# Ledger of designs, part 41: designed miniproteins, single chains, continued (3)

Each design is a single chain, and the fold is of that chain. pLDDT is the mean over its residues in the fold that is shown.

## One batch from the design tools (miniprotein)

Design m9486
Fold by ESMFold2-Fast:
Structure m9486 (fold): chain A 71 residues (1-71)
Amino acid sequence: MAEELLAQLEAERDATLAAAASLSPAERQAAVDHLRGLAAKLRAEAERTGNEALRRAAELLAALAAEVEAL
């Protein structure tokens, strides 16, 4: 399940970036805040459980948030 989540996040990455590029700066900031919130939750869960796939998913979401913010 966590591995499937990671694969799903990677598959959605390009679509998310393309969608974010069409947003206003304020809408992109809201998206960045949402992604960082999800990354923090997954990172906390990974730390509690030792689940490496959740840690990787958190890293991917944090990287995606940074890419959206850079647009």
Scores: mean pLDDT 78

Design m9487
Fold by ESMFold2-Fast:
Structure m9487 (fold): chain A 68 residues (1-68)
Amino acid sequence: MEKALKQAEELRRAGRDAEADAVERGRKAFEDVVERVAKALGISKEEALEWLLNSPPEDVAAFIRSLQ
């Protein structure tokens, strides 16, 4: 999360506003997923983030689909 925010800030400093906006949108979408996983599993946001980062993308996608 922090890394994406810093990357967006660096892109804005370089005049690459469109790329910075894309990074910021991606961060917000990922933050929403982290909150949803944390709530569904009854764990902290930090634990949900660690699970998302260490799980295969297909397993994460399957789990998110199971919530709807």
Scores: mean pLDDT 70

Design m9488
Fold by ESMFold2-Fast:
Structure m9488 (fold): chain A 93 residues (1-93)
Amino acid sequence: SKEAFNKAVLLLLEAEELIKKAKEAEKTLDKSSEEYKEIVKENLEKALELLEEAEKLLKEEVPADTPEVKYLLEKIEKMKKEIEEFLEKLKKS
C-alpha cells in the first residue's frame, strides 16, 4: 500500500505540472491560435489520465479510511473539475 500511495503522489505531482503548463500557455500564447488550443488540450487530457490512474491506485490499493488518502482523493476531484471547466472554455468560448 505504501508503494501504491507513493506512486499516486508522483502521478498527482506530474498532473499538477501539466496543468501549470496549460495555464502558462494561456498567459503566453494568443488564445485564438490553434497552437494554444492544441497545447492546452494535450496537457489537460494527459493530466486527466494521470489523475484517473492516481485515483484508481488510492481506491484499490490503499486503505480508504486514512486522512491522507481522503485528502488526496478530494484534491484529485477538485483538479479534475478544474480541468473539465478549462476544456469547456477551450471549445471556442
Scores: mean pLDDT 82

Design m9489
Fold by ESMFold2-Fast:
Structure m9489 (fold): chain A 117 residues (1-117)
Amino acid sequence: MLDLTESGGGTVAVGGSLTLKGTASSGGDTIVSVAWIAERPDRGARGVAGINVNTGKVSYGEEVKGRATISVDKANNTVYLNLSDLQVEDTATYYLLATDGETGIVAAGQGAQVTVV
């Protein structure tokens, strides 16, 4: 079974930056893509960034284009999301999702709370 461990959340000032990190265990599942989503009770879930780990193809949500960078360290099964020029609207719980490209979502992280003040 694939496990995802997230880190790098916390409280950050407006205009600041942070890096979220997700690490996958080698549980026998083949990950094809990973995506960060941001969930707020008042706005629901929104896509932040996604990457196909085999091709390196990336996509970004409209609210974070130009401020977000997603990258993968395949040797360590680690995904990074760097967010710069943080806004109060970036306050959310961030979840890393992994897919196998066939059956859909095969793993989800525990969530990393980000608060922008």
Scores: mean pLDDT 78

Design m9490
Fold by ESMFold2-Fast:
Formats: structure tokens, C-alpha cells, sequence
Structure m9490 (fold): chain A 94 residues (1-94)
């Protein structure tokens, strides 16, 4: 499974916001990604794939940040993980 160009663009925007530790912007783009996945009826397996793809890109970005900023970066990363987990749980219940 390869992400669509539209999904790739949203992931790139989330990563750029994450590099700036802009929590509100990161969550806005993540919510747009989740909305696209839910509206297009993507499977739970496809949603889990996108979750892992996003989290890996955010981990790569966090590792390139100064040590003093890594704690804040991992806090935002945990919020992103929670948002995906909640959406996936909701999709499974539907």
C-alpha cells in the first residue's frame, strides 16, 4: 500500500509543523489525515499502515532536533499516536 499524493502532502505538512514544535498545527494536519481516511472508508489495516508511516517520519524528525527539544517533541508524538489509536478504535466499533 502506497499513500496517495494528497495524503503524502498532509503528512509532509504535519512533519514541518512538528519540526517547529507547533502542537496545534500538527494536530490540525493529523485530524485532516484522519478525516480523509474515514471519509474514504479506508480499512483498519490501511489506517494502521498510515499511523506507522506518520509516526516513523515524526521519530526521524525528533531525532534530528536538539536534545533540549526532544522531550517536547516526544510529548507531541504521543498525542499523534493517541489520535490515530482513537480513530482506529472508532472505525473498528463501526
Amino acid sequence: LEPTPELEELIEKAVEAFKNLDEDAVLRYINEILRLLLERKWSVEQMEYVKELVLEKLKEAANKLPESKQSEAFRILMLVRAAFDEAIALAKAA
Scores: mean pLDDT 83

Design m9491
Fold by ESMFold2-Fast:
Structure m9491 (fold): chain A 56 residues (1-56)
Amino acid sequence: HPGWQAWADRLVAVVEKNPELADLAIQTLRRLAAVDPSLRALTEETIARIEEIKAS
């Protein structure tokens, strides 16, 4: 995995264990997409994964 994918996978794992952090993780991902458009696809995919955790 490229470094950003590994980081995103670790973030999702943290949110799975600590669902109260989901909104903070989503906010962080939105900020990353805003400053680096090359990360937009990764951040959108990761936000979708976290939203599914929130829906559970």
Scores: mean pLDDT 82

Design m9493
Fold by ESMFold2-Fast:
Structure m9493 (fold): chain A 71 residues (1-71)
Amino acid sequence: MEKEIAEVKKRLEELLSKGGQTITDEEALEFVEATLRLAYLEKTYGNPGVPERLQEKFREIRKKIEEELKK
């Protein structure tokens, strides 16, 4: 549970550091999947303590991916 969340967070941080400018379709799908998985784990298990700052980063990148898909 917590280990999975930590891995998802680490992967999201790696994608974030690579920059949304060079993100590929495959990387975008991985990011969306990881973000959805994190949200599902939070909802299902009610894991407390995911920092609000990290959630803000997730939402920002998620919006960028959504915008790219709409184009």
Scores: mean pLDDT 62

Design m9494
Fold by ESMFold2-Fast:
Structure m9494 (fold): chain A 56 residues (1-56)
Amino acid sequence: MSPEQRKRILDAIEALKDDPEATARKVAEAAGLSVGAVLRAVRENREEFAALGERL
């Protein structure tokens, strides 16, 4: 995953932190990525995306 894609995913998670329904789909839409790309990032970087991974 590129550093820019990773930053966009992290920024999207932070922006959606107050949304109790924040899912991989909402994160993907906010980051401008596919749901598959977000799910892959969560799987490969589980420690970094632990909070999102718990919802998936």
Scores: mean pLDDT 70

Design m9495
Fold by ESMFold2-Fast:
Structure m9495 (fold): chain A 87 residues (1-87)
Amino acid sequence: GSADVLAEEMLALVEGVANTVLRIKKDPKEVEEFLKRQNEIIEKNKEKLIEEMKKAGVEELPEPENVEERNRATAELMRFLLEKRKE
């Protein structure tokens, strides 16, 4: 579905950033400036992904009750993205 397509686009963006950082190891300031710009793009894509998930009829994700729950949810999301990369 469209949510899966956006997740793949997000994953491709993350891979692109990682590959660029691995190639640009010389100037830490240049790397930081690049990462700041990529973070802005990731943030906007996150909003679009949430909108597409809602349009696809995906259940509302419950808000985490505390910091530990939030950290767990973040770890699960990272695991999902890494597993998608293996496919």
Scores: mean pLDDT 55

Design m9496
Fold by ESMFold2-Fast:
Structure m9496 (fold): chain A 56 residues (1-56)
Amino acid sequence: SLEDMIRREEEAIRELEEKYEELKKSSNPYDQMLADLYEVAIGATRMVRERLEEKL
């Protein structure tokens, strides 16, 4: 169902956010650059969720 798809995207966002916060806490500049990539991935996944919600 659309509701199940939305829940899966919400879970994906949570996992990405957890990784993002972990990377941001790192003093390694490479990990901070990876955090920027995770931010983009979070944004893309949020857009997918929003488009699914519009179909409800």
Scores: mean pLDDT 85

Design m9497
Fold by ESMFold2-Fast:
Structure m9497 (fold): chain A 82 residues (1-82)
Amino acid sequence: SVADEVIAEAEALLDKLVTPEEREKYRQRIDELTRWLQERAGLDPRTARAVAALVVFYEVLKKQGKEQEALDRVRKWQDRLG
């Protein structure tokens, strides 16, 4: 699905931006946000994980001073998700 493709792309890019140990931490954060989005917003598990991955991706790049790059990538992924 498009959601699965977006998840894979976002997580692959996060892997390049952080150490393997930090990747486990960000994956845990994605898992926590995914559960929250399912419980609070009623999103299906795949869509919730895709949205969570985009949020974590944005926060990581913003912290690195790459907010505009993050916004451009997130916008393209949001357009694909519908």
Scores: mean pLDDT 84

Design m9499
Fold by ESMFold2-Fast:
Structure m9499 (fold): chain A 68 residues (1-68)
Amino acid sequence: MSNEKEIITIEVDELGGTAVALAAMALAVSKRENTVIRLITKKVGPDLERARELAEKYGAELIVEVKE
């Protein structure tokens, strides 16, 4: 079985304060290896690409799910 990773789940209903919180959390947690950030959002847009950039820059894995 694959290694278990630390998973941080963030649910975004609105873009704004939550996006800022996501960025801050990605920065804080990205210091550790094997960290997975799971983002659940209603909208796919530029803010998601920004979150991916931060995760990639700091070596965190980002999983994006579209909420129904």
Scores: mean pLDDT 61

Design m9500
Fold by ESMFold2-Fast:
Structure m9500 (fold): chain A 87 residues (1-87)
Amino acid sequence: SLEDLKDEAIGLLEHLRKRATDPEVQALLDKAIEEVKKAKTPDEMIEIARRFLEALREMGVPDDLLREAQAFLSHLEKLARQAKAEE
């Protein structure tokens, strides 16, 4: 469901926020969490995750954080595809 997708996304973003030490990265993660809470469709969730990953790349964050963000996007895309297949 969309609620399950949101809960999963928020959990992963909160995990990344606990690992982030850069205030700019923390602010970006806080914004992503807020946008996820307001999303009304799985497609909006995927677009939020894609914009977040692109912003992290532009900020030049460490490779380990980028790998976690990429895994997060891939996981959300998989869940969104499963949700669409069940409708």
Scores: mean pLDDT 77

Design m9501
Fold by ESMFold2-Fast:
Structure m9501 (fold): chain A 61 residues (1-61)
Amino acid sequence: ALTKAELEARLREIPGVDAATAAALAQYLATHPGSTLDLAGLAAIPGIGEAAAREILREFG
């Protein structure tokens, strides 16, 4: 399993995801590892647009 730090580092590689957004999402995933990620939920996070949300789903969804 990926650590929170590894998740944060990989999320920062996705276009449209800044360091603060990556940290917040990595924290969410670390505390909710069984949660289903969906496009609407990801796109609702401040700083994440639809394009970045689709790339996150492709990699982690």
Scores: mean pLDDT 70

Design m9502
Fold by ESMFold2-Fast:
Structure m9502 (fold): chain A 61 residues (1-61)
Amino acid sequence: MDNAIITQLVNEAYAAGGKPEVLRKILEEARRLGLPESAIVSFEGMAEAGKAPAPGVRVSV
């Protein structure tokens, strides 16, 4: 199977910078394409990483 679509969606998730609406669109697209659950979990992890999970006691916008 080809993972090109998965890679593209992952890159879009990173580029979104944690915008929930964009992430929703990406996850919906993945479900429409019938991607496996492992791919969905990966997208959520990438989105969380894109939110800059730094060991800080304060967050910035």
Scores: mean pLDDT 61

Design m9503
Fold by ESMFold2-Fast:
Structure m9503 (fold): chain A 54 residues (1-54)
Amino acid sequence: MLSREELIQRLDELIERAPEELRPNLEQVKQVALTLDIDTQQSVLDRVERWLES
């Protein structure tokens, strides 16, 4: 499992690869996730990753 810092880094990488129109929404999701426990942060990362999968 990734550390909290690595989870945030990974989320940033996903946001950078996301379609431009979705980036503001993903940035808001990231800001909310930063206020949550690491387990919830991991869940958010997993959901964003799945949502962006083709």
Scores: mean pLDDT 73

Design m9504
Fold by ESMFold2-Fast:
Structure m9504 (fold): chain A 70 residues (1-70)
Amino acid sequence: SMEEELQKLLEKGRELTREIGKENLELAIKSGPAGTALLAPMAGKVELGEKAAEELERELRRLGEERRKL
């Protein structure tokens, strides 16, 4: 029961982190005019944002494990 609830919370947290990360990354891409122009079309920008958000999520998970050592 507790483990099941924890897994659901972690899943929700990952989804929220991905969405927040994606929005921040899209904003960063839009703020970089030279890079933004080269990354066109729009579909490419979305795909890059999605991949970066997934990588950010993985890194946050690893950092969390690293903190366990502290």
Scores: mean pLDDT 56

Design m9505
Fold by ESMFold2-Fast:
Structure m9505 (fold): chain A 76 residues (1-76)
Amino acid sequence: VKELSEKVFEIAREAGVPEGLLQAMKNSYKVLTEMGRPLLGLQGVLISAKRIVKELGREDEAKKLEEILKEVEKLE
């Protein structure tokens, strides 16, 4: 889960998500992980990152994030 979250943040950074938004997403994930809900935190980050990346016109990165989201959803 931790390694997967790091990969998601790297994809978002490469797609051009601003560092301030990346830090906000990391903080949200940290809070949910500290509450014992890392999968919920990861799902929220994936949904937010996918939306931002798609709005930036980065379809390839958006598809990568969507595939990761589908894998995370299968764990529930």
Scores: mean pLDDT 78

Design m9506
Fold by ESMFold2-Fast:
Structure m9506 (fold): chain A 94 residues (1-94)
Amino acid sequence: SRVEELAEETARRIAEVLEKFNIPTTEELLERIKRALLEGYREGLSEEEMVRRVGEIVDEYLQEQNIYLKGDDIVKLTEEIRKVVAEFYARLEA
């Protein structure tokens, strides 16, 4: 499925973003993000609603791993996630 392939690619790109912020990633986190992208898109979530859902998953993961980010890094991380999600929707709508 094209949507499944793009969701997997997008989850990997989000993991790459997290790793650039020195946040270690797991296969469990990638699967959670991939499922959120797939289910959210199938449910008809907007780009903004998807950014919120992915952001919630990442925030929960950071809390589980006891990782604290500085305010500037949180803003930059959110912007990078927004960009990756925007590309996911753009590629699906093309």
Scores: mean pLDDT 87

Design m9507
Fold by ESMFold2-Fast:
Structure m9507 (fold): chain A 97 residues (1-97)
Amino acid sequence: KKSELIARGVGHELLGVADYLEGDIDGAVRSYMEAAKLFAEAGDLEGAIRTAKRMVDVLLEAGKKEQAIKALKELIDYFKDNPELVKELQKMLEEVK
């Protein structure tokens, strides 16, 4: 169960990297968002934070600051019941704003 979620998270993280290298920013964001959700569901807080940070960095490099803020708020809302993850995501949100 947990190993399957982590494996799927890694798969989506790698797809995000591939999309980013090809210039598909929207594809990269979708893949990183899914990876973050999968890692968090598996209890891999570090994996979730790492992939959320990659998503933010990709959006900021593309000049899509408002989309980065929106995506972080979506993750914060999705993980409301996970205080450690919310704390780190709120830290990223303050850095972007």
Scores: mean pLDDT 86

Design m9508
Fold by ESMFold2-Fast:
Structure m9508 (fold): chain A 59 residues (1-59)
Amino acid sequence: SDAEAAKAAELGAAAVREAGRQAGASDEQITRAVERTLAGKDAEEAENAAVREVIELQS
């Protein structure tokens, strides 16, 4: 469970960083989006946060 949560957070953070770079987001925006993704307490929270942050960066 903890290993699955950590892996989900890592993959989510990577996706957020990539989406931010492609959208031309600032380093500050990307850093804060990654922080919000990593604040999830489990794999589902991390995945949901990553999806929200990707959509926000692409908006």
Scores: mean pLDDT 78

Design m9509
Fold by ESMFold2-Fast:
Structure m9509 (fold): chain A 73 residues (1-73)
Amino acid sequence: KPSEKELEAEVLLALGHMYAALGDLFASQGDLEAARAAYERAIALYEEALAIYPSPEIEANLAAARARLEALR
């Protein structure tokens, strides 16, 4: 069974995925301000998840979210 910290990290990871997907959606609609805010929220959630449960998967998602944010203009 996962530890309580692992479960907390999983919840934060899921929320991060939701915000990253919203960022992608907003970017596709040309709403760059909403996209930026969504990616920033995803990054914060991934950073929190990584702090409580370090994982290569969380690190990869964090790096991807940062790259998406940097790609916005």
Scores: mean pLDDT 85

Design m9510
Fold by ESMFold2-Fast:
Structure m9510 (fold): chain A 86 residues (1-86)
Amino acid sequence: MTVEVEAINASSAAKLALMGGAQDAALQGGELESRVEGDTARFTVRGASEDGIQRVIEAARGVEERGGKVKIEREGDLTRIRVEAP
């Protein structure tokens, strides 16, 4: 399965947490592609397991608990996560 994460207006701490989740998902045999520019970060993990996807979702929910907004959409084998600062 594939997970796409887009973080906008994210703090350095939020970007690191999301990167950690994406790396954990990729360590299960997936492929990680990352792009970070200023306050925007984008991560794509291909070949992720369901467990790996849940780890990325948990990282995003951690950002939401700190005042951010999270939108999660699942379309077949694609999970798209958008994270925005308040």
Scores: mean pLDDT 77

Design m9511
Fold by ESMFold2-Fast:
Structure m9511 (fold): chain A 75 residues (1-75)
Amino acid sequence: SEEEELRKRLEELKKELEELKKDPNVSEEEIKRIEELLEKAEKALEEGDLEKARKYLLEAETEIGILEIKVAVSK
């Protein structure tokens, strides 16, 4: 189901964020912004709002992707 797929994506993004937290080049503010997006996605899933959940997960995935690129090019 879409709900199960979105829940799996949420857990994957949470794991990716935990790895980013270990990087000294990642700011606390960048982490908090992504955590807020993941929290909003989780609340939307709890409410059964799959469209809202998808939106917040996409926003979190985008922010994580940008940050991973930033970390990869940092020295």
Scores: mean pLDDT 85

Design m9512
Fold by ESMFold2-Fast:
Structure m9512 (fold): chain A 64 residues (1-64)
Amino acid sequence: NADARKSAEAAKEAAKKGDAAAAGTAHYQSLVSSGNREGGRKAAEAAARGDAEGAAKYGIQSAE
């Protein structure tokens, strides 16, 4: 899934910049589309809490 991989790369770049909201949102959208929703959901929840490290961790873990 090229779209899922592009969203995961965008999430990783956003996470490197400390942009938790962008990282969590991009990963959630990607994983909802690909069927791996749990990690994307946790990334989005962490981003909503302002937890940049948590959003990055769940986002990257879900892309694996």
Scores: mean pLDDT 61

Design m9513
Fold by ESMFold2-Fast:
Structure m9513 (fold): chain A 100 residues (1-100)
Amino acid sequence: PVPQENLERGKKSLPYVKALDKIDEFLKKNPELRKVLEEIFLQPTLEEAYKKIDEALEKGIISPEIAEAIRKLIEASRRKDIDARDEQVIKLAELLEKEK
């Protein structure tokens, strides 16, 4: 009764929603990282977003692995590539849990 494409999208969205919840809980405990991520996503251009990522990396707020995941997430989000965006959100959640 449900198109296969809608079923596939539903399966992909569940890990994404769980990843968002994990990121939100981590950021509630790490307000400095939350501020950095908000600043990065508010930048009008990829170049300015990359500068904010580099600043956070230089300050030791994020690891090189997290910086790479954020870069790929911003790129996917700006391209409207939902699948790539969701993949990078899941990866970012895993990296944040690993750094606890």
Scores: mean pLDDT 74

Design m9514
Fold by ESMFold2-Fast:
Structure m9514 (fold): chain A 81 residues (1-81)
Amino acid sequence: MEELREALKKLNESPGDIEAYVEFAKKLAEVTDPWEALGGMLALEMAIASLSDEQREMVLASPEYKAAVERANEALAALDA
């Protein structure tokens, strides 16, 4: 999806902007294609790895991140079936 690619681009352009990570996670939770959901989750996790411990905790505590993880788990379950 172009929206997900645009959000990833903004995240790469502003690596310390926690709101960009939260917005990307929110868009990931809305992705219906299981491969896009998994690929997007991998990209988010790689981007989070570059953050400070405090910034990482802020992203991981967000309800948007938790929704993205749930969506990725649903995608994995669908692909295993």
Scores: mean pLDDT 78

Design m9515
Fold by ESMFold2-Fast:
Structure m9515 (fold): chain A 64 residues (1-64)
Amino acid sequence: SDGEEAVRLAEEAIELAKEGRHEEAKELLRKAQDLGVRAATQGDLEGVRRAGELMREARKLLGL
């Protein structure tokens, strides 16, 4: 689902950020955000919540 894919991309963005690959991490965060919006329109509230938590963590690692 779009929610599951958003979670996967956000988790990968966290790992890239930890590796110092900040531009790649930011690109994955943008894709995860787009998928999160689609998941919300589909009523996947749990997917949106999980992806949002992971995206927030990735943003903190990136200084955003």
Scores: mean pLDDT 86

Design m9517
Fold by ESMFold2-Fast:
Structure m9517 (fold): chain A 60 residues (1-60)
Amino acid sequence: TIAKLEAKIATYEEHIEFYRKLVADPSNSDRSKAALRTAIKNAEEQIKVLKEIKARLEAE
């Protein structure tokens, strides 16, 4: 369970870095960049929740 949470957190972090590269790309539309920024914020929020769950599961 903890290992699966760590894998999910790592996957979200990898996706955020990919999305940040797309936001930096001048060929992408303002609409696409706005959607990507929203996706980054959502992923960051999910990572926070997953880290809190992991901390509770690590109790013993």
Scores: mean pLDDT 81

Design m9518
Fold by ESMFold2-Fast:
Structure m9518 (fold): chain A 59 residues (1-59)
Amino acid sequence: HMEEMKEKVEKLIKEKASTQEIVDLINELHDYDPGNKEVAELMAKLGKLLAEKLNVRPE
């Protein structure tokens, strides 16, 4: 369910998630429903979190 995916994303943002955990959830979201707008938005949030965690400036 989309609600479960949103919950997982919010949990990773709230907690000190590892880089691997963020990457794993991005892959899980991509496999869940490719082309879904909500999935794309959740992946964007995780991508931003990953960039911040790696101390890389988003382009």
Scores: mean pLDDT 75

Design m9519
Fold by ESMFold2-Fast:
Structure m9519 (fold): chain A 91 residues (1-91)
Amino acid sequence: DSELIDKQLEIGRIRRDFVTSSDREERRKYAEKYAELTGDKELAEVELKMLDNADRGVVDEELSKRYLELVKERLPERKELNEKIRKIRSS
């Protein structure tokens, strides 16, 4: 299913733009697009806050912990998705 692969490539591109953007307004727009594509608004919001804090030279330990929890929670889903993509490509 090329649609699934195309969506993952778009997510990857938006993700890079989101985390590498130095412009706050641009970063928010990428975060919104990332949330739309992934359906994961909470992860996008946490990462946006962490990047905004980094710009101020601030580390929020609670946000960092929440980010790691969310990444850990999404790891099984990410692995399942990658396995589905692998099977599609091998078929």
Scores: mean pLDDT 75

Design m9520
Fold by ESMFold2-Fast:
Structure m9520 (fold): chain A 82 residues (1-82)
Amino acid sequence: MLEELRAQMSDEQRIAVLEAAIGILDAAEDIARELLARWAELEKTRALSPGQRRVVAELQAFLADAPAQKAALRAEIERLRA
């Protein structure tokens, strides 16, 4: 459990896990942007399938939410350091 894991960790270890989570989100954002750019170019020459359009919508939703998720993680890190 995340709660149980946090109870077993020092503040330094908790910060390391939160920093790793931010790194994962940064990597996922880069991948999502690359995929969206690639599929936007493809869509100029042909229509995307319903499945591809669903993935595009999910990637766009993820990119819209990711800054808020990272801000929440950074706020948690600052709380642990302060």
Scores: mean pLDDT 81

Design m9521
Fold by ESMFold2-Fast:
Structure m9521 (fold): chain A 86 residues (1-86)
Amino acid sequence: ARRRLREALEEAARALREAAERLRAAGDLESAEKLDRMAEEVAALTAEEAAELAREAGLSPEELAERIREAARAARELAEQLIAAA
């Protein structure tokens, strides 16, 4: 259980870093820095901290990691649209 949660959090952190790279390429350095910091925070979460945050959101810890990953993917798609529009 803890290992699967750790893997899910690591995947979420990676997705955030990928989104940050695309935002940086789009010229949105401020948003890129925010996502890089969020990735570091997600990667540093203990199992207990992740469980508490998930409970506050009405989710399981694994669902929280999945939602973060989904949000990161959406941010990356927005960054790609900004690059295409420029």
Scores: mean pLDDT 79

Design m9522
Fold by ESMFold2-Fast:
Structure m9522 (fold): chain A 65 residues (1-65)
Amino acid sequence: SALLDEARRLIEEAARVAETDPERAKRLLQEADRLLKEAAITDPEEAQRLGAELRRVAERAGITF
């Protein structure tokens, strides 16, 4: 799924920039969350798995939204 591929890319980028640009990381995670909600219509299990990864990245980076 293009939506799942993009969400994963955004989550990975957020993890890379979280320490240097937490505001950008937060925006990337918010966009990834939006894409995952849309992707859940087609691939609910994979969307849930990536949602858990998004939450782990946010928790490790101290990002709240």
Scores: mean pLDDT 86

